# Designs tried in a protein design run: designed miniproteins, single chains. Part 70

Each design is a single chain, and the fold is of that chain. pLDDT is the mean over its residues in the fold that is shown.

## One batch from the design tools (miniprotein)

Design m2423
Fold by ESMFold2-Fast:
Structure m2423 (fold): chain A 74 residues (1-74)
Amino acid sequence: SSELEKKIEEIKKEVEKALKESNGDEEVVMRVLMEKINELEKWMREKGYSDEEIQEASNKVVEEAQKLYKEFKE
């Protein structure tokens, strides 16, 4: 849904912010990422998304965060 897409984009922005503010500190970035994934999964369960949809969204967020981290370290 458009709400889910907005939530994923918000998480990407928070991860990018954490990267910039921490100067690429992996521990800080991973903490922020895990916190936001947990929040997303809880929100999706409350909205009635399936376990499969929750897993797909979590995987997408992880992939996007890994890409941002690699680009920052280059």
Scores: mean pLDDT 85

Design m2424
Fold by ESMFold2-Fast:
Structure m2424 (fold): chain A 64 residues (1-64)
Amino acid sequence: TEEAEREALRLLAEMAARLSPEEFEAVVQQINERVAEALAKENLSPEQIARLVKETLEEALRAA
C-alpha cells in the first residue's frame, strides 16, 4: 500500500542518516536478498512485501 511504501522510504532515509554509505548499501542488499528469497518461496502480495521491508528496516535500525 502507498502508506506502507512511504513508511519504508522514511525508514530508509533515517537509516541513510545513521549509517555510513557502505553500511547502508549492505543493508539495502540484505533487504533485496530477503525479499527475493521470500518471493521465490511464497507468492506474496505487494502489501506483504511492503510489510516485510518495513519490518526488516525497523529491525536494522533497532540493531544499529
Scores: mean pLDDT 72

Design m2425
Fold by ESMFold2-Fast:
Structure m2425 (fold): chain A 62 residues (1-62)
Amino acid sequence: LKTITASRVVPGDADLAPAAEAALEEARRKALELGLEPVDESVSSRELPDGRVEVTATVVAR
């Protein structure tokens, strides 16, 4: 198993769903480029000091 991550930074008042989907698609693409199949996916977010939000997608692949 290999863990692959991708992130997006959006304004603090933005809808996080599009950013999460974009980050997930990037992490899935990276897994496929390595010849691995995604088997588990998760998303987390954190607020940055300037009020923006970083959305991180994590894909576990095999």
Scores: mean pLDDT 83

Design m2426
Fold by ESMFold2-Fast:
Structure m2426 (fold): chain A 95 residues (1-95)
Amino acid sequence: MDIDKLIEAIEKMIKTAYEEARKQGKEFEVKIFVFDDKTPEQREKNRKLAEEMRKLEEEKGALVIGIDKSRFTPEQIEEIEKKVKELEEKYRAEL
């Protein structure tokens, strides 16, 4: 998936999560989880971090977005994180 299509998909997910949070009267929060799947140690770290993120989704109703560091450049990851933060701030202000 190219970066533009990924950003479009993320924007759609955030919009959907915002609408659901709004309907339920919940706070809207987005968490980004960046993982690197290159080594067994990284995979174990990813598993633990994913478990923590799942707990945040359950406890706070947060939307968790996982980004595979091995599939993107540092610049692309930064662009995704910046876009997600902009969208979160926009929707948070509307809630």
Scores: mean pLDDT 71

Design m2427
Fold by ESMFold2-Fast:
Structure m2427 (fold): chain A 102 residues (1-102)
Amino acid sequence: AEELIKKVEEAEKYSIELLDEAAEKHPELKELTEQLKEGIRRAGEEIKELIKEGKFEEAARLAEQVARDFRLAAEEVPELKEAFEKISEKWEELAKEIRKAA
């Protein structure tokens, strides 16, 4: 459980750093990236709580939903496509790791 919580925190940090870097390159999208960072923090908190409760399948599904949302967003915002695709891949990998713990 502790190792999985660290992996959630790593996925959050990785995603936030990519969004901050993208916002630096595209200042006009700062409001969007800030909203996305809040969404990541909220999802991470919920996933960590589900892991603590032993609800690994629910936690994995939420991580998969984050990945799916970023994959869809990558097609809508070309300027952030690379960052969104990397975030999606990271959260898909997190979901697989959570499922293995079930």
Scores: mean pLDDT 88

Design m2428
Fold by ESMFold2-Fast:
Structure m2428 (fold): chain A 94 residues (1-94)
Amino acid sequence: SMMEKLEKMRELTLEMAERIVNEDWEGALEKLLEMAKIGEGGKEEQVRAEVEAILNDPEAQELLREYAERLLELDREGRMEDRTQALLELAERW
């Protein structure tokens, strides 16, 4: 169901954020690829190349760490519904 997919995406988003905060970029990549399989299906190879390029960029790593910290804050506050808005606000800084 759509609700089961959304809950799984939420779980993977938080797991990804925990990996990023710990500078486990390989672990973060694995979580992002799991999310891609749920979201886009059949484009995992293209997504892998794009995500790997982003995760190996030091400027992107700093921004992703800020986003990851914000996601963990939103989870602690019970505000994970705001995660998409937080991503959009962060993306505007690029």
Scores: mean pLDDT 76

Design m2429
Fold by ESMFold2-Fast:
Structure m2429 (fold): chain A 108 residues (1-108)
Amino acid sequence: KVQELTDALRDAFFEGLAAALRAAVPELSDTTISLLVNTALSTLAELAVERGEVTPELIREAVAAAIETLKEVRPDLSDETLERLGAALLAALLARLAEIQAIVAELL
């Protein structure tokens, strides 16, 4: 279920989320943006399967976890850059909340 949900969320949202992050932090590589988006969507899928629903609070938890993972693999990134990425990713995911909830409801 987690992998199926991750795949569905990635197919629906990856390009839009990546575009939002590129617009917010244009100095970052596509590889770094892809890592952050994939980590956030995988974490979101795991939490959604555990809780059976997606709330704004769950999205905030998924974003925070994804930023912590990015900090561990990219310790060279400044706290300011991580804050900009977290804010942009959170805003982009919250803007898609209803669509995320619909996909989760179909697959759970």
Scores: mean pLDDT 86

Design m2430
Fold by ESMFold2-Fast:
Structure m2430 (fold): chain A 107 residues (1-107)
Amino acid sequence: MTPQERLLRLAQRIVDTLNKLEPKLTPEQLEAAHRIAGTVLGLLQDVLDGRLTWEEAEARAREIASTFTPEEQKALDEAMEVVREWLEDPSRFDEALDRLIEILKKL
C-alpha cells in the first residue's frame, strides 16, 4: 500500500468514526474533532505530496493551533506526535489510527 493509499484509508476511518460519534458528541465537540482531524490530515497530505517537510508541517500546525482552545491545541499536538511516529515506522499504522481516534474522542 502506498503512503497516499494509507492516508486515504486513514481519512476514511476518521470520517466514519466521527459520523458514528456525531449523535454522542455535543455540536461543539464534533466541530473541534473535525477541526483537529482536518488539520492533521491536510498537513499529512502536504508532507506525503512533498509540499512540506515534517518540520514545516509541525510549524504550520502550531500556527493553526494558535486559533484553537488550549484543550484543542493539546489534542492537535498529541495527534501530530502520533503521525510523526507513524511516518518514522509505517508498521505502526493500526496503533496510530487507534491513538488518533482516542484523541478525537477526548474532545
Scores: mean pLDDT 78

Design m2431
Fold by ESMFold2-Fast:
Structure m2431 (fold): chain A 79 residues (1-79)
Amino acid sequence: DRRRRREEAAQVITRGLSKIRDYLEAGDLEKAEQVLKETKERLRSLIPDPEEYERYVRALDRAVEAMKKEVEQEKLKKK
């Protein structure tokens, strides 16, 4: 079921991004990278279509880069 796989992929991304943000805010870049890798592997198992998988991975990478910039800017604002 394509719809179920997309809903599950969205949940995996949401949970992964939440954990990555928590680790980035804590300054734990290594754990943030580990969660990103685990999220990508979980998405691979859920999305067998290579083009669809690549689109999700690109969206995830963009979201993580945006989070890194936001966390860095927040630290600068609070100094």
Scores: mean pLDDT 79

Design m2432
Fold by ESMFold2-Fast:
Structure m2432 (fold): chain A 72 residues (1-72)
Amino acid sequence: SAEEEALRRRALEAVRTGDLAALREALEQAMRRFSPERAGEIVDEAGVEAALVGNEEALAVTQEYGRRLRAL
């Protein structure tokens, strides 16, 4: 959906700019608004982007949210 795509873009931009607060907000919104599967797709994509840009702090945030989703 357009809302999912907008949130995905926001998460990726937060990773690229190093805005960890914006990243956490985007992932929290994904978990609240979408199914665990759809939220997991956004978390995984943000994690791949964090690895590609070498942002270890952003990668750690995505791993934290990935663990929360697996615990559901």
Scores: mean pLDDT 87

Design m2433
Fold by ESMFold2-Fast:
Structure m2433 (fold): chain A 98 residues (1-98)
Amino acid sequence: SHMELVREETLLLFLLTAAIVEAELTLKRIKAGKISVEEAEKELENIRRLVELARERLARLRAAGAPAATLARLEARIAEAERLIKELEKEIEKMKKE
């Protein structure tokens, strides 16, 4: 059980890291004018799917009795990814108006 929880936490952290890195790279490309609206929207959809998968995995960790401290750290990483999604949405809307 403990080793299974550690494995799931590690996979979830990897998933969240991938989502955050992808979001930061997409934001950088938008600010540099090196990405189209269509490609930025596609990247946003990919990031949203990763965060959705992370939410599902977090729910399974909670059901499996993962420690409160572990759940809090993972929730904080999901919140970071969700903040980047909101920034991406704002920057994409700005691109559409310019």
Scores: mean pLDDT 87

Design m2434
Fold by ESMFold2-Fast:
Structure m2434 (fold): chain A 94 residues (1-94)
Amino acid sequence: DAASDIRKIFLELLEKIDNNTLTEKDIEEATEKIKEIIEKDERLSEEQKKKLLELVDKMKEELLKNLDNKDKNKEIISEATREITKIILKAEKE
């Protein structure tokens, strides 16, 4: 559930990048929603939540720095998607 919800948010960000419609507000809203999903997941330990929230913050910072660079933003989202969903799926006991 959490992994699929987060993947959906990443897919929506990728669509905005492809359409040249990605804004700073979109990045802020998406990262806030992802953090809410992480914080509500009772299967995640506090240490796992802390690590995931740090990854989300890093992704937000890098996306904002590279807002005009579509290819870089796609790479950032792909890396964050891979890392975040891997941790969540492992925490869900595979």
Scores: mean pLDDT 83

Design m2435
Fold by ESMFold2-Fast:
Structure m2435 (fold): chain A 92 residues (1-92)
Amino acid sequence: SKAIEELEKYIKELEKIREEVKKLKKENADNKDFVAFAEKFIKQLERYIEEIKELIKKLKEGKISGKEALLEAEIILGVAYIQLGVLKVIAG
């Protein structure tokens, strides 16, 4: 149950990152290259959210351990934060 609760928190964190990227996209609408990167990153974040939802499903079905599911989700979240940081630097 605790592993599922943590995975659901990670989904909410990814949704917050997605909303921040959407705001950065609007603030930089005149920069076509930035808009293209932001759109690509939004699609990547949507895939990450679906991957964590699949981990929750596998965990409920007993196909994966809580430890393995949390490690996979932590890697996904870490990569998402790194990508957000890079996008913020590009935005200036």
Scores: mean pLDDT 90

Design m2436
Fold by ESMFold2-Fast:
Structure m2436 (fold): chain A 72 residues (1-72)
Amino acid sequence: MEYIEELKEKLKNAKTEGELADLLTEISATDPSAMSPTGNRKGPVSDGSFDGLREVAENSIKKMEEKVKKEE
């Protein structure tokens, strides 16, 4: 629980691609399958360096949260 909340906190406080990359590295070390979000849509994606990493991190955290919730 606390781990997922910490990941969300890092995502909320991330201001650079480096911080998002660190977050993604932590997610991939915990659950590599969460790093491959199914349903990624290619819309009018701005350059994607910050927003793209943020979206991947957000989706990965959501997948991890779903797995934790299903353990109940």
Scores: mean pLDDT 65

Design m2437
Fold by ESMFold2-Fast:
Structure m2437 (fold): chain A 98 residues (1-98)
Amino acid sequence: SKLAEEVEKYNMTPEEVSNALSLASTMLEVDGDKKGAEKARKAAEEAKKIAKEKKEKGMSDKDVQKKIVEIMKKLDEELSPKGLTIVLASIGFVHETR
């Protein structure tokens, strides 16, 4: 999965992934991809829950990364090619601005 590979490559935190997916959801909605926007929004909420679990339960970085990779692989399969490009751009933007 291209989304999972980019998140792993950039060593993104669950909060950074959630922020990138929230941005992507907004961009997908502006582009008229309402289904992609909803999928990205749900993935952002899942990433935010992982961030909370890491803080509250002391999850290992390895377990956090595994859960984030699973979310990103599922999202990749559900997106159109154009939607995938928008999410990849959002990941790159969040990585470059942090």
Scores: mean pLDDT 86

Design m2438
Fold by ESMFold2-Fast:
Structure m2438 (fold): chain A 70 residues (1-70)
Amino acid sequence: SPLDQQIQQIWDEAQEKIDALLAQYKADVAAQKPSKQEALQLSIRLFTQMSQIIGEMFERIQKLKEEAKL
């Protein structure tokens, strides 16, 4: 349906942002020889940023579903 296509576009956009964050995280870890503590700190920052992207995605989807409720 048209609604499903719009939802898919929002998912794809969020996934692209997450993929970019993961690529940057992997590059940072490879460039630095982080200790276990440093690696954990980097992981916490990554998960915080991913959580923000996921939150925005859910808000956008919820708004679309509300608008599509006829």
Scores: mean pLDDT 84

Design m2439
Fold by ESMFold2-Fast:
Structure m2439 (fold): chain A 78 residues (1-78)
Amino acid sequence: KVEQVQAQLAKLSALTDQIATLDPALAAQYRALIDSARTVLDMGVMMRNGVFLDELLTRMDVEIARAEAQLAALQAAA
């Protein structure tokens, strides 16, 4: 679960870097989200709470899907 969340964070970070070339303001919002998610991951690991990690993983999947859709829309508008 921790490795899955770390993989999702890396994927979101890569998408954020791509978004930054097209929309720096939107990229700044995603960077703040990534920083927040890293804090939640650290807390979830320390607490050994699988529910927190499952909730974080689900949220990361949603945010990655949103970032992919926004990147696709920005590329289509270019």
Scores: mean pLDDT 79

Design m2440
Fold by ESMFold2-Fast:
Structure m2440 (fold): chain A 74 residues (1-74)
Amino acid sequence: SLEELLKEIKKIEEEAKKKIAGLSLEDTEKIKQITKEGITKAIKLLKENGIDLSEEEYALLSPETQALIDEAYA
């Protein structure tokens, strides 16, 4: 269900936040990598459950996030 998916996405976000909290701000590359992995994992979960972003929601994302979504749905 959508409710169960949102719980899993929230869990992914919390785990990413914990990993980032353990790093210094100077670890920008590691922070980017953790963020990318978290976004990719969330997108994969949405895709596996047949949930697509609207065109408007997609257009509001950064180019980097759009590329990750395009890659995950390729």
Scores: mean pLDDT 68

Design m2441
Fold by ESMFold2-Fast:
Structure m2441 (fold): chain A 92 residues (1-92)
Amino acid sequence: MKELEEKLKEIEKEILEFYKKNFDEETIEQHKLALKVLKNSSIEELEDAIKVLKERLESVKDIDTENSELIKKIIELLEVLKEIKELEEKEK
């Protein structure tokens, strides 16, 4: 668990640095709110979000390089978050 929580924080930091380079403050705040919602989502909701983002990544990967990099980081974030939730549900 601790290693996954540390990885989650590292990915969140990378996403935040990407936002600071490419987006305004209002957009960054909206993305932070979306992340808080995702942290409270069920495993099934996270799986659905990952699937949608992977389909979107396939559509934009050759058109928008910066958006593709962001989507890849968000997918990684959601996959780590899902793994953390699965471990929590196993109630160690």
Scores: mean pLDDT 75

Design m2442
Fold by ESMFold2-Fast:
Structure m2442 (fold): chain A 94 residues (1-94)
Amino acid sequence: SEEEKKALLEEARKLLKELSELISTLPEDDKKQANELIDKAELAFVGGVVFDRADHFARAAELLQQARDLFGPKNPKIAELLDRLIALAREAAA
């Protein structure tokens, strides 16, 4: 439903905002790489919501997992937020 799509996007955007604030604390090279992966993941997630496409949510989860593997070890809160976003994308893909 449109209400469910809106709620899913609002939750994802809330987590992404918190994540963006933490990513801003990383070294410049890590920030650039993290922002590139997260921006691509957000685009895929939005595509999943807008087009009702499970494959787009699966792609978002893959990109978020790449970010988790690279940047999760640098900050436990980044790891937590990425794990929550990955879970959200995987649940939406199912």
Scores: mean pLDDT 87

Design m2443
Fold by ESMFold2-Fast:
Structure m2443 (fold): chain A 62 residues (1-62)
Amino acid sequence: GPCTVDEADAALSALEKIMSENGWTDKEIQGGLETAKERLKENPCAELNQIKGMSQAAGIPL
């Protein structure tokens, strides 16, 4: 479908970079990634669209 595992991996990498550039600690980044993984499992398209929006707003390519 339009929301693939490859897109999820790319989105998680982008999210980690966004959190790191915003000064989050390693523990906060880990917690955020775990939450994002849960959301991607529940509704992959909605979570991917949110991460893509955050990446675009932050100027980080996805």
Scores: mean pLDDT 79

Design m2444
Fold by ESMFold2-Fast:
Structure m2444 (fold): chain A 87 residues (1-87)
Amino acid sequence: DEEEKLAERYIELVERSVREVLATIAELDPELARELQERYDEVLEKGRKKLLEERNATFTEEKLKKIEEEAPKIVEETIAAIRAEAA
């Protein structure tokens, strides 16, 4: 149960991070962003079920916390790279 909750928190973090990146893409190409969002939602639901079924016994709160702390930095760097490529 706790491992399932950790997996859900990880999926929520990934979903939020992807939405932030897609928002940046939408500034450059709204049609592409919309298409990617639709495809991502379907893939995410399938991935969520698979992750919960195959959850890693070593997937701990400490690992998730570290990922949660690092994720904003990775998102910012990704957004900066997208904006630089578009310039």
Scores: mean pLDDT 69

Design m2445
Fold by ESMFold2-Fast:
Structure m2445 (fold): chain A 59 residues (1-59)
Amino acid sequence: SMADIEAGVAVVRRGAAVLVELGVISEAEAQKLVDEARRRAWSVEEAERALLRTYLAKT
């Protein structure tokens, strides 16, 4: 549903903002993650896994 898509996008937006604050990714990279979450219609669980993969790849 659209509500489920927006939940996944919200998870990515919040998590990516934390990663930017920690200096792990740029604001541009955070926006690309949000765009990908919306394009791929990530669930909350898929969004959490994408954030973890991004963190591990950059650290």
Scores: mean pLDDT 85

Design m2446
Fold by ESMFold2-Fast:
Structure m2446 (fold): chain A 77 residues (1-77)
Amino acid sequence: SMKEENEKKLEEALKRAEESAKEYQELQKEGAPASRVTGAALRAIGEGLTAYLLGKKLGVEEEVIERLKEHGIYVER
């Protein structure tokens, strides 16, 4: 169903946001160049925003916001 397809897309976006947030933390700990650190941060934010918008469509935006915050991604006003 369309709902199941959107739920799968939400889980993939959350996974990508979490992976990019982890990459950001690892790059910072390794003293990587600022451009690489910034790139990982922007990817995490972009995927997090995608997850937030999908969460709104599915009526689970608060759960998505909470999960993103656990990984240091803030999309809330």
Scores: mean pLDDT 84

Design m2447
Fold by ESMFold2-Fast:
Structure m2447 (fold): chain A 76 residues (1-76)
Amino acid sequence: MKLSEETIEWIVERTRELLTSLGYSEAMIEKVTARVREVAERISEEELKELIKKYLSNSKLPEKEKMFAVLWELAL
């Protein structure tokens, strides 16, 4: 199944907040958030869970934070 729109919006907004806090330009924030959204819209829940298991299985982060971390890395 595809990620819920609520999950995608949470990840995109968290990306925008992070880049804003780091002092990135509005143009860079728009470019990076667009790329993160594109990756989040194309990935399935099953594929994302497999990536979390492969790379973050020993992490104590909440599931949403693990999802954010994986999608952030895929967007870079």
Scores: mean pLDDT 79

Design m2448
Fold by ESMFold2-Fast:
Structure m2448 (fold): chain A 73 residues (1-73)
Amino acid sequence: MTYGVHVIMYKEEGKGQTTVLGQYTLTGDRVSDELIQEAIDRAKEKASTVGEANGIIVVLTEDGRVVGTWRLT
């Protein structure tokens, strides 16, 4: 069975406000550090292309568990 990692990249507009910059879904046989790093790199590459300096990446498993969060800075 293929495990999915959902990456939601968004920008903080202020206190409690966010704007979605992009959403990516990656799949693999398991949630691996390599898969997570690929998702982070993809999101940062996209943010760099559009000049975004602020944002958060949230990585979730298919069952809704939070794997981690990273800032785009």
Scores: mean pLDDT 62

Design m2449
Fold by ESMFold2-Fast:
Structure m2449 (fold): chain A 86 residues (1-86)
Amino acid sequence: MSKEAEEAIEKAREYARKAVRAADKGDAKKAQEYSKKAAEYGEKGTKLALQSDDSAEKRTGAAIRAIGEAVTGALAAKRAGAEPGF
């Protein structure tokens, strides 16, 4: 897997965590902004992981992780009463 794919997935995780924290504070606007970033990096990470010259299992696992982070951010935004980032 490329370093770029791993970095995109890590950024998706970071923004998903920020979305959760914003939602916990009742900041719907920040939760929405961070969920959009989590979705953006999650999509990039998924695309790069699937284009990787790794085994199908590694590619699929990385894609699932990227999608999971985007979903986490979206659920946080919804919990705060905001529109999801995807």
Scores: mean pLDDT 80

Design m2450
Fold by ESMFold2-Fast:
Structure m2450 (fold): chain A 88 residues (1-88)
Amino acid sequence: MMEELAALYLSLPEAVREAIRRAIAAFEASGEPLAPLTPSSLSAEEQVRSLLEILPTLPESAWYPFALWFLRNASPEAVALLRELARL
């Protein structure tokens, strides 16, 4: 599972990965508490996979705000997984 997500993350355009890293940095700098704000029926892996599949279909102007929205609304486990992928 982690290998598939890592491969998917690395297949993204560099500009998309940069937008994700900037969103993570901004979220960490804000001191906002990790969710849960809303219960999710999706696993952490499914939440991250959905983000990584959707981002490249969006216009460039949406990448950063959508990634930031994900960090604010995803489960703490999904946020931790995305942060681990962003270290690649």
Scores: mean pLDDT 77

Design m2451
Fold by ESMFold2-Fast:
Structure m2451 (fold): chain A 78 residues (1-78)
Amino acid sequence: PLQEVLELIREARDLSRRAKDALDRGDIDTAIGLYQRTVGLYRRALSLTRYVPGFRDYLTAELQAAEADLAAAQAQAA
């Protein structure tokens, strides 16, 4: 249902902001963990979404952005 998807999006956005804050403070391990959780939430939101033009595209773009942020944080840890 739409309400569940919106809750997942809100949680993912909150975790993404906290991950960015952790990264800005140099807490790379915390940022990686938070981005991994953000990616998981967007994947779940996509799995629950019916075909809605634009909405699935929005979620796909958010997932790709979260995956890119995760990859960048992991590269900094290496």
Scores: mean pLDDT 85

Design m2452
Fold by ESMFold2-Fast:
Structure m2452 (fold): chain A 81 residues (1-81)
Amino acid sequence: SELEELIEELAEEIARETGLSRKAALYAAQAMVAGLSPEEIREALLALGVSEEKAERAVRFLEERRDEIEERVQRIKEKEA
């Protein structure tokens, strides 16, 4: 699906920009697409064993791109409706 493609794309970008493992990056991408807050995503990454530094980098990356990501998610949902 287009939503799965968006999640995979975001996970690859997060891993490249922040150094997160693929698993942690995939979780962060899924959480963002699901509409979790930056604080919720940060806490979840810490629970997965991600360092505070990398978790902050990931959350900052996602927050800077939030509007773009939310627009893409809504466009995909509209196509599937």
Scores: mean pLDDT 82

Design m2453
Fold by ESMFold2-Fast:
Structure m2453 (fold): chain A 68 residues (1-68)
Amino acid sequence: SPDPTVSLNVLLGEVSQQERDENLEKIKNAKDGETITVKASNNQEILELAKVLQDNGLHISSLNIQQV
């Protein structure tokens, strides 16, 4: 079977602690073939979220970053 993969959409801007907690819940509940939309405050946080996805056994098939 292929490794589970997701598409990651990032909204880059101001992020509250509640939105960061929501990011982690989205990643935790992610399924193969899904698109996950998360919020990040900077490029370093995007990389950390990508690592969290990888640590949860998910491969990122595409990464889209939009400034808001």
Scores: mean pLDDT 84

Design m2454
Fold by ESMFold2-Fast:
Structure m2454 (fold): chain A 96 residues (1-96)
Amino acid sequence: MDIKAFEDAIVAVLNKDFKTLYENVKKINPNVTLGQLFAVYLAIKNKKNITLEEAVRIVGSLIGLKDIKVNDDYIEFTYKGKKYKIPVSSILSKIK
């Protein structure tokens, strides 16, 4: 998986930056549709705060992640049969 594109997609959800979300999700899943992105827009446009777990699950739905677990230290998931573990600090350090 392109870990940088995954991290940048999560940050884009947290910032409600749908263009950056689309560009980064498409790097991982080239079959993502504008309709899927519009569904994400409708889900989050009226939320005051988006949690890290919500952002990870949104990106996960667009790229096909399984077994998603989010805690204060790590984001864990399965992608195409492989297990991944990403430090939360890697995501939070990218928020401007």
Scores: mean pLDDT 83

Design m2455
Fold by ESMFold2-Fast:
Structure m2455 (fold): chain A 68 residues (1-68)
Amino acid sequence: LSEEQRRQIIKLLQEAYGLSDELAQRILDTSSREELLAMLRQIRDSDVALGREERARLTDEAIEILEG
């Protein structure tokens, strides 16, 4: 990931889930791209099932950045 893509993902995760900057950075630093994609897809699917469309959309934007 570029630094710009990383910043965009952090912002999206903060808006979707209310994560602190420190926590969002830690998730990105400790997860592989594949692990992060799998995690975000699971969370998105859960949010869709629960009717949390705005959170799901923000998560989809983060997934798109990670996929390229």
Scores: mean pLDDT 84

Design m2456
Fold by ESMFold2-Fast:
Structure m2456 (fold): chain A 83 residues (1-83)
Amino acid sequence: SAAALEAERQRRLDEAVERAREEQEKGGTPLTPSEIARYKQLVDELLPESEEWMKQRLYDLLDEKISGEAAFAFLLEAVKLIG
């Protein structure tokens, strides 16, 4: 069902959020405000508008000033979920 597919995607994204936070704990270089803006642009380009919940989770992580490595790891997993 569509509900089961959506629940599975949310579960995988939650796992990606956890992995991004684990990567942040390893100590990476914090993103600058301009880099955060660039990542938000990439999120808008790579993720469809129908996946607004996924975009919001990415925006929340970026606003928490995670490292570039953590942001990249999360974006990579998010792109895999839409492919």
Scores: mean pLDDT 72

